# Designed miniproteins, single chains, continued (3): the designs that were tried, part 6

Each design is a single chain, and the fold is of that chain. pLDDT is the mean over its residues in the fold that is shown.

## One batch from the design tools (miniprotein)

Design m8188
Fold by ESMFold2-Fast:
Structure m8188 (fold): chain A 98 residues (1-98)
Amino acid sequence: SEEEKRAKARELGRKGNEALQKGDYDTAIKYYEEAIKLDPDFPQAWYNLGLAYLKKGDYEKALEWFRKALEASRRLNDEYGIKQAEELIKEVEEKMKS
């Protein structure tokens, strides 16, 4: 069911967050990618996937995933997610100019 997929996606997102906090960025990326496959309407997972790439110093991939997070948040009318994604996109773009 869609509810079961959503619950599994959130559990994977939580595991991704734990990996991210430990600095295990590759493990975090894998968990967030699986979460997004189960629930594309999970903007936090898109956002955190971008954040994991940012923590790895992969600014181009971070920017790509934050743009996808922005798109997902706009589709869901998630004003908070829109603002967060827009702010991080600007920060990454400024880092890439340096």
Scores: mean pLDDT 86

Design m8189
Fold by ESMFold2-Fast:
Structure m8189 (fold): chain A 66 residues (1-66)
Amino acid sequence: MTFKVTLSGSEEQKESLKRFLSSQPWVSVEEVGEDTLLVTISGDPEKQIAFTLSLLGQPYVTVESV
C-alpha cells in the first residue's frame, strides 16, 4: 500500500513522525516535498493493517491513499 503523508506542526513533531515512519524495515519513505512524504508499506497484510491504523491515529498528520 502507498500513502501520501502531509506533515504539520513543529519541527520536533515532523522529526518524530519521520522517525516513526522509518522505524520499520518493511516501510519505504520517499520525500516528495519538505512536509510531504510518500510512504510505501510492504510485508504481510496484518502488518500493513496495524501500521495503517497507527498512522491514521497520529496527530498533526494528514494521510491520503494513492
Scores: mean pLDDT 74

Design m8190
Fold by ESMFold2-Fast:
Structure m8190 (fold): chain A 83 residues (1-83)
Amino acid sequence: MKLKEEIEKLIEEAERLVDEALRMARGTSPNVRRAVESDVGGARGHIEKAKELVNKGDYQEAYKHAEEALELARRAMSRVRAA
């Protein structure tokens, strides 16, 4: 099932980037750390919603949440790289 596999890949990448951003943020200023924590919080919310929707078989909505999680995780990574 192609869409489910793509959603799972997006979730895995978002989780990986969230963990990396939080690890890197520990070496940054308090302002950067707070911004990263905000983006990570949003990403985690979307990851959990995407997982819930996959379990319910709502793959179209799960895909949207997985994409939003990945975008927030990428934003967090961009913040730590710019710091």
Scores: mean pLDDT 87

Design m8191
Fold by ESMFold2-Fast:
Structure m8191 (fold): chain A 73 residues (1-73)
Amino acid sequence: LTPQEEADVWLALGQIYLVLADKAEEKGDVESAIKSYEKAIEQYRKAIQLDPSNETARRLLEEAEKRLEKLKS
């Protein structure tokens, strides 16, 4: 994989965790939602490190961080 292709894989993994976090929130499972948002953030950070110009990854990271902050507060 090129760095850009690897960044796309990390972005896709982050999106999967984001979906899992949303489903956990719908069930009222706050602990699982927090864990899944933390995993999504980790994957998005890896994608950004490999491709700093990826605006989609940056936007999704910001969204996941906002959601996590609200759940922890």
Scores: mean pLDDT 84

Design m8192
Fold by ESMFold2-Fast:
Structure m8192 (fold): chain A 76 residues (1-76)
Amino acid sequence: MAEELAERILELGEKEAEELRKRGQEEAAELVLEAGRALAEAALAEAAGDLERAAALRERARELGERAERLLEEAE
């Protein structure tokens, strides 16, 4: 069920963001939340048959995740 998958994705993203915020990594936390939201929207789009939108949202989530990783590498 796409709605339950989307909910799980958002919950995992929120947990990861909370851990990052506890470490003072607010910017990375924001990117992780945005990536999770994009993945959740991709799951819903795929369930609706909008495969092109789902693919675009997955690519956006990947880009946001890469930006978060870069920030975490630079943050000391």
Scores: mean pLDDT 83

Design m8193
Fold by ESMFold2-Fast:
Structure m8193 (fold): chain A 81 residues (1-81)
Amino acid sequence: EELEERIRELEERIRELEEEIKRLEEELRKLLEELKKVPPDEKEKILELIGEILRKIGDIIELERELKRLKEELERLKEEL
């Protein structure tokens, strides 16, 4: 049945997205630890790391929005089953 196939495909995509978010969160954690180790007088390095951190946060937010969207769609499809 097409409905069961769509549910399975959504569950797979949700898992992939959750793994991607997890990887980005780990990278963000490492960048935050690196930022803590930079001397206060190295402003250029601090600004560079902040820029990378903000980009990673933006990426995570976008993926979390997509994940919420997919989870809502999955819930709707399961109601039709």
Scores: mean pLDDT 84

Design m8194
Fold by ESMFold2-Fast:
Structure m8194 (fold): chain A 95 residues (1-95)
Amino acid sequence: SLEEALRPVDLLGEASRALKEGNYEEAIKKAKEALDIDPGFIPARLVLAEAYEKAGNYEEAAKVYREIADSFEKHGATSLAEYYRKKAEELEKKA
């Protein structure tokens, strides 16, 4: 249904709001719920990675940024893939 198709977008909105408000636990939870419905939803994975990073959970943030890099590489977005791969490498040094 249309409501089921839009649920990941609604969850992304909730996750993004929580992230802006500094509620990283809620942002992580809502982003994960969106990814449970649509594992390929890159915007939700971006919010998840940033929420982990801002929470100081550098190991989990790096893992998610590598998944983002792999997704961009698969779709031919080489510069974006390199950007997120380097971001993951920097976070791994802080973990």
Scores: mean pLDDT 89

Design m8195
Fold by ESMFold2-Fast:
Structure m8195 (fold): chain A 59 residues (1-59)
Amino acid sequence: LDAVDKLVVQAVDMILEGKSIEEIKKEVEEYLKATKEIKDEVKKQFLENLEKQIKESLE
């Protein structure tokens, strides 16, 4: 799996574990900052989509 695929799997795993939206966003953001292979545009899109998906799914 490339860096993006690993990030997606990790985020889904955190959601399934019942972690808070804030905790998930924090973990994903830290990972994106540390991952050099992912372009900034992809990082922005991923964070925006993740935030939207979690927000719409939980409440």
Scores: mean pLDDT 68

Design m8196
Fold by ESMFold2-Fast:
Structure m8196 (fold): chain A 72 residues (1-72)
Amino acid sequence: DLERQILASETAARVYREMSKTMSREEAQRVAIRVANRLLEGDTEGAIETVRREAPDNEEAQRVVEEAARKL
């Protein structure tokens, strides 16, 4: 669905922005893509688990993904 694709893309951009403050751009991009793919699959739990594992101390990145999961 287009709306899900837009949400996943916007979430990936926000996650990348927050995570690029504390890790390399390459690592932030990799995590953002993984989160987006899980959201596109409807795996909201997996998306949240991914960001918590990859950025346990980044509360803002985690909040962004949790917010996106609630909209699906």
Scores: mean pLDDT 86

Design m8197
Fold by ESMFold2-Fast:
Structure m8197 (fold): chain A 88 residues (1-88)
Amino acid sequence: MAEVVGVGAALNGDTATFSLTVKSPARVVEAKATTSNGGVGELVGSAISRDYTGAGVSAPGAQVGDTITVEVTLEDGRKAVGTATITH
C-alpha cells in the first residue's frame, strides 16, 4: 500500500510552499497538489522506481488554516493522499 509519510506546508506571501515524501511499493507516475480554496499547486519532484520526494507551491490566495492535499498516482493505478495544514 502506498503511504504519504511527510507533508509540511508554510505560507510565503499569498502562496504556500510544501514538501512531501511518499513510500510506495510501486513507482509514482503522477503527483498533484490542491488547496482547500480550490487552487491547484505545482509539484516538482523525483521518483526512481519507488519512493517519491517532492516540493511545490500552492495556487495564490492561500492562508493560514488552509489545507494542502497531495494526491499521487502509482503505475498500477492506485492512489495515495496526504494532507497538511498551512501554519505559521
Scores: mean pLDDT 66

Design m8198
Fold by ESMFold2-Fast:
Structure m8198 (fold): chain A 81 residues (1-81)
Amino acid sequence: MVEEAKKKMEELREKALEEIKEAIERGDLQTAYRIAHELLEELEKLYEEASKSLSEEEKQQLRDIVNEILKEFGEEYLKLL
């Protein structure tokens, strides 16, 4: 169900962003990068699994969420520059 996939993506986003922020505050950039990489892998996995049972319109909704998460991730890393 698309709503379940959306909820899981949002939960992953919130957790990953909090953990990245905490890692950056500790000066642990290696952990921040690892969390970001793991987030991307989990988002791809969720999209692939959900896509097996979703319409094209529902797949687009998930793609929109992934794009917004990637944008937020980029913004957090830009703050380090």
Scores: mean pLDDT 78

Design m8199
Fold by ESMFold2-Fast:
Order: C-alpha cells, then structure tokens, then sequence
Structure m8199 (fold): chain A 97 residues (1-97)
C-alpha cells in the first residue's frame, strides 16, 4: 500500500536523522542547504512552499544519505524561519495557530 511505502521511506529518513543528531552537519552540507534555499527564494517561493518542496525531494532521494542530510538541514532552517514568523504574528495579535 501507499502507507507501507511511505513508512519505509520514513524509517530510512529517521535513521539518517539519528546519524545527523549524533554527528552534526558538515560545513559542505550546510553550504549546500543555504544555496538551495537561496535559489528557491530567488524563484519567488515562500518559506512554506520551499519547505514542502524540500520534503518532497528528500522523500524522492531517501536512498541517497548525503542528499537527505542536505535536505534535512535545509528543512530545519526553513522551519525555524517559519516558526519565527508565526511567533511574531502570535506576539502581535495574541492568536495561537
């Protein structure tokens, strides 16, 4: 089923996440993540759109550990940016998302 295929992809990604949690990211991986974000921003994509596209690319490349690590870092950076934007709106409006 589609759910079983997605579960296998999630398990592969989770294993790579555990590796980066223990080892961290290399400067090369961080630089590639920043370059990918900059390119997508130059194309006029919003942070939520960029996050979604990186998630899709990560899942498509689940067998490529190095690519997954770059996308994980890029997603983490974009997620932090989105969280800061939400926190700012919440502080200004009192709205909880």
Amino acid sequence: SAEEEEKKIEEKIKAIEEKVRKEGYTPDQIAKAEELIAKMKAEGKSPPQIYREFEEQMRKNAEDEEKVKVYLKAMDMVREEIAKQIAKVQAETGYTP
Scores: mean pLDDT 83

Design m8200
Fold by ESMFold2-Fast:
Structure m8200 (fold): chain A 82 residues (1-82)
Amino acid sequence: SLKKKYEEIAEKVKKEMEKAKSEEEIFEIIKEALVELTGDPKLAEKLEELRRLYEEGDLEGAKELEKEILEELKPFVEEVKK
């Protein structure tokens, strides 16, 4: 069940977030959680690119990539809400 997988990942993320000491650690926790939820390792590459675009100030490129990532995640979000 995707909902059960989400609940297990959410609990793991909660425990890891309590131990996180930096924004970089928080980013890595979220990135790993999303890859585990979707099973798509390319999502990690997209999230790293999104971070790079924001750090470089490429807001236009960041917005387009963010939209692509959100569209990819939409089916998983809808399944979890069932």
Scores: mean pLDDT 77

Design m8201
Fold by ESMFold2-Fast:
Structure m8201 (fold): chain A 62 residues (1-62)
Amino acid sequence: MKDAIKAVAAALLYVGLRLDGASDEEILNEIKSVIDDPEIAEKVVQLVKEGKTVVSAYDEAK
């Protein structure tokens, strides 16, 4: 349950920051603020860039 909430929060941050024209670095830093593990945050961003949904990316990154 906690993991699903973090995945949803990361998805909202990713979409919102991309609409504002934020860089990949800015998006990664904001996602790291929501996901306690920075390695998981970096892998989630990479998997989303590869076309996976944020929820699926978070589950794969664990």
Scores: mean pLDDT 70

Design m8202
Fold by ESMFold2-Fast:
Structure m8202 (fold): chain A 65 residues (1-65)
Amino acid sequence: MEKIEKAIKEIEELGKKLGAKVTVEAKDGDIYLRIEDASVEQYTALMIEAIGIGYEAGVSVKLGK
């Protein structure tokens, strides 16, 4: 449980650092991301990092709505 909460916080902080509008939700043991107002470069960087954070936490990172 704590690993998922840490992953969510890291992804939210990364989104703020990159200047992208990111919503992070935990559902059924997975992390769901909504990314808005991001350039292609910001989107790509955020997705790669978020997948890495999820892998370290032992959870899947998916695109959600």
Scores: mean pLDDT 76

Design m8203
Fold by ESMFold2-Fast:
Structure m8203 (fold): chain A 72 residues (1-72)
Amino acid sequence: IEEKVRKIFEEVLGVSPVGLDDDFYRLGGDGGKQVELIKKIEKEFNITIPTKDKGIVSYPKDTINYVKSKLS
């Protein structure tokens, strides 16, 4: 899960490496990249991320914890 999430962040942002505590928006993320990131994570893990929870993609660590909670 952790490696797959970090790789998706790297693909969306076009930067590598992306660390667990790196701020998505400080690395050049915007609203369009946020939508792309959410869609890639939903597809990879076969989960749904509702609009109210879209803030979980601000840091890879939060995204990883969210995905783990949905797969438990």
Scores: mean pLDDT 78

Design m8204
Fold by ESMFold2-Fast:
Structure m8204 (fold): chain A 68 residues (1-68)
Amino acid sequence: SMEALRREKEKEEEIERRAQEQARRLAEDMAKRGLSPERVERAARAMYRAVLQQERTGKGPAVSGADA
């Protein structure tokens, strides 16, 4: 049981890292387009949360939401 719980946490860390990568990519794109740092941070946080929700709930691919 303890070993299974640890594996679940490792899985969650992997999902978090993917969400951070997606947010960082969005932040880089927005920064290159000349948006303010505050707006870039807000969008990056929103992307991070959206990716986490999609990865956990299985609703569509995370990258699909970025194209809307």
Scores: mean pLDDT 74

Design m8205
Fold by ESMFold2-Fast:
Structure m8205 (fold): chain A 76 residues (1-76)
Amino acid sequence: GPELQIQAARKLLAQGREDEALRSLANALADKEDSVKPTPRSQQLFDWAKAGTVTREQLRKAAKELGDEEVLKLLE
């Protein structure tokens, strides 16, 4: 679930593995949004996670727009 992906991202960030952490956080955000209703944004987040192309700035913007304070705090 999203909680396990966020926990994994915290460990990856502590190890300096930012790209892997961002993929894990993108999956967590997509999973949270998709569990309510599939959206173009949740699909884009899954696609970014699968491709490994998401940047920190893109993910901060997505988390801010979704109001996900936990993910935003990790990306400070």
Scores: mean pLDDT 76

Design m8206
Fold by ESMFold2-Fast:
Structure m8206 (fold): chain A 73 residues (1-73)
Amino acid sequence: MLTKVVASFPSAEQARKAAAALSKLPGVVSVELVGETKVEIIFDPSKLSYEEVAVVIRAFGGTIESVEEVPAP
């Protein structure tokens, strides 16, 4: 069981920087840019907390749009 978070950013540059930072967190499975200003993050909640992901998103000016459980790939 994995957690999927979708976040929106004020600019494409902030979205790309946030995606790069998030991809380095231990427990992140995938990070994808969805359009210009949105980032989709899939992570393992047994290795990384939602709060840790949320802190990084907010550090780059992002807002969390959705959080859902997804099956492991």
Scores: mean pLDDT 82

Design m8208
Fold by ESMFold2-Fast:
Structure m8208 (fold): chain A 62 residues (1-62)
Amino acid sequence: SKEVEELIEEARRLAEQLPLVRANAEEGIREAERLLKEGDEEGALEKAKRLVESLKEALKSL
């Protein structure tokens, strides 16, 4: 869905500013994209939302 794609893009932008967690963020992005491809739009959405939120929190703690 459009919302999941936008959250994945936001996660990518945040990961660029967080080198220490970039690998973990990339794993999360891949999992969200995989869920989307498998038709689990709800799971993909929740995964992407949690990823973006955790990355925003990590950025604030720097």
Scores: mean pLDDT 82

Design m8210
Fold by ESMFold2-Fast:
Formats: sequence, C-alpha cells, structure tokens
Structure m8210 (fold): chain A 60 residues (1-60)
Amino acid sequence: EIIEIIGRGVSKSEEEALKKAREEAVEKAKKLGGEIISEESTVKKEGDQYVAYVKLTVKV
C-alpha cells in the first residue's frame, strides 16, 4: 500500500521550518514501519514566518 505523509514546520528561518517539517514527516513514517520511496518539499513565507511542508511517499 502507498501512503502519503505530510509534515509541517513553522519558523522565522526557512531552514528551520524545513527541518521541523521533515522531522515530523519522518517520525510519522517510522510509526508506520514503511519504506520511504520519495520526498517532496515546499516552503512559503507568511508575514514574519516561513511555513514548510514535507510530503513523504511511503510503501507499507
């Protein structure tokens, strides 16, 4: 089965927002015990902050 997992991160720094989003997504993937097939990331600036999303495609 193929499942998509999304992690979200918010920070004043683009790098930190992406890091937080990836950490959340990877943690969720580990709970499923599946294989991470691909990763896709997006980041946008909202006011004084960056909002990042990391989407993992996981095979379980």
Scores: mean pLDDT 83

Design m8211
Fold by ESMFold2-Fast:
Structure m8211 (fold): chain A 57 residues (1-57)
Amino acid sequence: SEKVRLFWQKELERAKREIPELEELLSTADSDEAEIAYKIQLAYAKAQVKDLEQKLA
C-alpha cells in the first residue's frame, strides 16, 4: 500500500542519517564496550538500509 511505501521511505532516510552519526561516535569511542556497541548499531543501521532499499525496489 502507499502508506507502507511512505513509511519505508521515511525509515530509509532515518537509517541513512544515523549511519554518519554512528561512524562519528565510533571514531571517538573511549572504551572497548562503547566501540563494540557502536559497531553493532552501525551494522544494524547498514542492514536496515539494504533491507529497505530492497523493499522499495
Scores: mean pLDDT 86

Design m8212
Fold by ESMFold2-Fast:
Formats: sequence, C-alpha cells, structure tokens
Structure m8212 (fold): chain A 57 residues (1-57)
Amino acid sequence: MLEEIRRALEEGDFERARELALELARSTSDVQAIAEAGRLLYEAGDHEGAAEVERIA
C-alpha cells in the first residue's frame, strides 16, 4: 500500500493516491502505516486527503 501510494503521487495521480491511503486506513490497525500514508498525501499537497486519513485513524 505505502509503495503504491508513493508511486501514484510520483505519477501525479492524486485521486488514486487518496483512494489507496483511505483503503489502507480502513483495512489496517497499524497506526504508524496510517500516519505515513497521511504524511505522504500532506507533503504532496493533498491536505484534504491527509485530513480524511487522520479522521479514520
């Protein structure tokens, strides 16, 4: 998941990256992985997506 999110962001596919991050947040109890997914979205400029991921955690 995290590598796929990173790849989507590198390709400029912010919609795909957000979808993957939200799926990760809903499918895992790994708080560190969820936090990393949100950070990747935030650093890429998707602040709304990052906030949504944080809300699920």
Scores: mean pLDDT 80

Design m8213
Fold by ESMFold2-Fast:
Structure m8213 (fold): chain A 62 residues (1-62)
Amino acid sequence: GAAEAREEAARRLAELMRELGLSDEVIEKAVALALQHPVVLLAGAHDLGDEELRELARRAME
């Protein structure tokens, strides 16, 4: 369902951010921010590139 899809997208987003060398603290904050914006969360798991993922992390740390 939609809940399982969001959980999977959040896990995939976290994996992609770890591959970029981001810390667990930054990843946690970025995923939390993305969960407040479901369209961004789904885009992050499927469509965002490295630079867009870094920008999401930067915004989450503000």
Scores: mean pLDDT 74

Design m8214
Fold by ESMFold2-Fast:
Structure m8214 (fold): chain A 60 residues (1-60)
Amino acid sequence: GKELSEEVKKYLKEVYGLTDEEIEELNKLLKEGNFEKAIELLIEKTGLSRDKAEAIVKAS
């Protein structure tokens, strides 16, 4: 997606404990079209598999 939806931001904060700063960095990467770095950052912060991290990025 172009950016994280409010629902996805809330999910990442509540379930995985991401900070507002981490969510803002992830959202910036998505807006820049840097999907690989966004996926890598999401995996690092959440421990999700690549497939699940890609699904979250695409759902945004």
Scores: mean pLDDT 80

Design m8215
Fold by ESMFold2-Fast:
Structure m8215 (fold): chain A 87 residues (1-87)
Amino acid sequence: AEEEIQKARKEYAEKALEALKAIPEVSEEALKRVEELLKKAVESKDLEEAKKLWGEAAEIAAEQSEEAAKILIEYAIKAFEKVAEIK
């Protein structure tokens, strides 16, 4: 269960980062900040802390573009919904 949860969280974080790299408005500095926050979120054993870190990443993305913010919010929802499906 824990290994499946960790894998799902990592997979959605990686997909979010790949999607952000495709957006020209997202700077390298913003991308690095988002990557660091998502890495901490995936490594966190506290789901509330992980949600907070995803939220902070989405705020950074929103400073770059509305599209980037929407991508992060979408993948955050998918990551946490998938975790809820794993018993």
Scores: mean pLDDT 78

Design m8216
Fold by ESMFold2-Fast:
Structure m8216 (fold): chain A 68 residues (1-68)
Amino acid sequence: TSFEEHVELGEALYRAGDYEFAIAAYEIAIEQRPDYAEAWRNLARALEAAGRHEEAARYFELADRLEA
């Protein structure tokens, strides 16, 4: 399964409210392409929605650093 397929799956799960499954899909995408800042931001958004605020903040900072 491609990076793009895992990002699309994560986005679909996020829209469905299945935040923990969205997190898992984004984590697999990031394992394939760890330098893609948008995937880290999508992961952070899903973590926020799941109530995992401290982890989300950390990954938002990481995404910002990748685009600096």
Scores: mean pLDDT 85

Design m8217
Fold by ESMFold2-Fast:
Structure m8217 (fold): chain A 71 residues (1-71)
Amino acid sequence: SSRRSRLYREAAELSEDPLVKEVGLILAENPDNPPSGKELAEKLGISQSTATRAKRAVAELVLELVEKELE
């Protein structure tokens, strides 16, 4: 979905954390079938727990963007 890809890019832009920015951009490339925390960990050379936390941070930012669109 083009809208979901845009939301992931906007979420990446809102974060000051460089890892969250990078994860958000990766999720924007395949928004309908995003990589798992394990796949992100292997791609970025980080722990699975760190990748999962970054992925969750992106999801929370996307939720905030969606909630603002509903007001």
Scores: mean pLDDT 82

Design m8218
Fold by ESMFold2-Fast:
Structure m8218 (fold): chain A 126 residues (1-126)
Amino acid sequence: MDFLEELFRRRFLDGEPLSEEERARLERLVAEYEEEIRRAPNNHTAWLLLGMALLLLGRYEEAVEYFEKAIELNPEHHRAWLYLGIALMELGRYEEAVEYFEKALELNPKYELAKIFLEKAKEKLG
């Protein structure tokens, strides 16, 4: 979990690329979480973590599907709304990203990361 959060910050806040070794580890985590959700399909955390690994690998359309499932199982998880918005930003879907960042802030008004990405998405819209 710490690994995904650290890579997320480096990749999406600092714009730093992933190493080949980090990408290989993410592909292994994808396979691991796919097996976990097959065994326990109501584990919203596993859906969230699989989505994060896919997001970091640049598999944005797939990441959206897994974050939507995480939200279906736990709609109060403000982090899932944030990550869904970021995947949509990477896909150029800025208006939808704004909506989901605002939802993350409604659930957690002190969520600084959601505020940062909301401002970035609004800049893309003018």
Scores: mean pLDDT 87

Design m8219
Fold by ESMFold2-Fast:
Structure m8219 (fold): chain A 89 residues (1-89)
Amino acid sequence: MDSAYAQAKIEADRLFREKGGKEAKEKMIETPEGPVEYYQLKADAAKELLERLKKEGASPEMIRAAEQVYNDYEAELKAARDAYERIKS
């Protein structure tokens, strides 16, 4: 459900901010590598949430929502890496 996805995204974004997400966002415009580092940190935060929910025995619905958030952030990271390779070529 969209509500479970929204909650998983909010929690992943909270972990991202705790890991220095604000600083990573500021660095996005300072270096060509910045966007890759930003999306890597987002993906890492989403992965941490997913593993935590699995370890705690969270409901299948919450685990599925967290997995969707992680997959979406991994896709964003892949797009950022592709963009960086095009700039560096």
Scores: mean pLDDT 82

Design m8220
Fold by ESMFold2-Fast:
Structure m8220 (fold): chain A 58 residues (1-58)
Amino acid sequence: MSEEEIELYKAIGLKETESLSPEEAYKIVKRALEAAGVEPEEAERLAKEVADEVRRKQ
């Protein structure tokens, strides 16, 4: 997956998870990225960024 596609998935994850808790957003995004074939470390990093954005909005 390209860096551009990863950024798009991050943006989609933020939109889909904006009503969830940061912990729920982290779990959902990490699972979705791993299912899409993203490396576990990269999936964790992006999922943490999404969770941080959700927390920032609260």
Scores: mean pLDDT 71

Design m8221
Fold by ESMFold2-Fast:
Structure m8221 (fold): chain A 106 residues (1-106)
Amino acid sequence: EPLLEQERRRIPQLEKEIAEAEKNGDLVKAAEAYLRLGDAYFSLGEYQKAVEYYEKAIELFEKIDPNSPLLAVAYENLARAYEKLGDTEKAEHYRQKAEEIRKKIE
């Protein structure tokens, strides 16, 4: 599908964005790029890779702001990836993590 080709072509660009953000010490841009990279792999059906990059985004967002709306988004996206992998218990755990943050900031 054309959408999946767009996601695949976005991956090298996101990897360069991460490298540049890390070189410049821009943790926010690095975290956002990792989140987007996870989304790209999720869209391609590469759920284990999506998990890996969502976990990296979460690590950085927790360090920046543990009550960030983007941290809640990353947890929700991680939960969906685990659901696709058949790990329902981890999916439910991370969905609860996202909900806890959302209740604090809503």
Scores: mean pLDDT 86

Design m8222
Fold by ESMFold2-Fast:
Structure m8222 (fold): chain A 72 residues (1-72)
Amino acid sequence: VTAEITLEFEDGRTGNAGAAAIAAAGGTLVGSKRLSETKVKLTVEFPDEATLRAGLAAAEAAGAKVTEVKIL
């Protein structure tokens, strides 16, 4: 499952923590695009939808806000 995930964060530390949490949950980062100083779009590959949901929950737990998810 490949998804585009848009994260909003208050600072770069929180943004990095959100992306790292997604990777730790089983997501493979295949692309990233900075939209602003407080917003990034990540393209992430997951083995299944359960891992995708775990990755989104992990990013939120790290303090990043998941504002958009597009399954490709």
Scores: mean pLDDT 83

Design m8223
Fold by ESMFold2-Fast:
Structure m8223 (fold): chain A 57 residues (1-57)
Amino acid sequence: SAQERALRMGRGAREAGEALGNAEAAKLGDIGVQAAESGDYETGLKYAEEAGRLLGG
């Protein structure tokens, strides 16, 4: 589901951000997880994608 995808991406970005010392990416990933858990998976996905961009760019 979209919620499952947003949660996986958000958690992955948070964990990767923490592991790499990228505090901004970790924070954005965490916000994405919180939004998805609240049922706002569109916002959750947007934050997870932004965190991913910081980690991959």
Scores: mean pLDDT 83

Design m8224
Fold by ESMFold2-Fast:
Structure m8224 (fold): chain A 67 residues (1-67)
Amino acid sequence: ERDALAAEAVRLLEQGKSYFEKGDYEKAKEYFKRAVELAEQAGMRTLANQAKKFLDEAEKKIEEKKR
């Protein structure tokens, strides 16, 4: 189960990166949030920290658009 959660977290992180590169920061944020949740459930601290960094970057880009 944990291995499956870790694999899904990686997949969600990659999907989030794809949306981030397309400029769809709202979708990227949703995928990064889910990746953090699953990475934390799997005990994958490094993966969770990476997903959190991407989540923060997506939130900054969303705030820039709201100016």
Scores: mean pLDDT 82

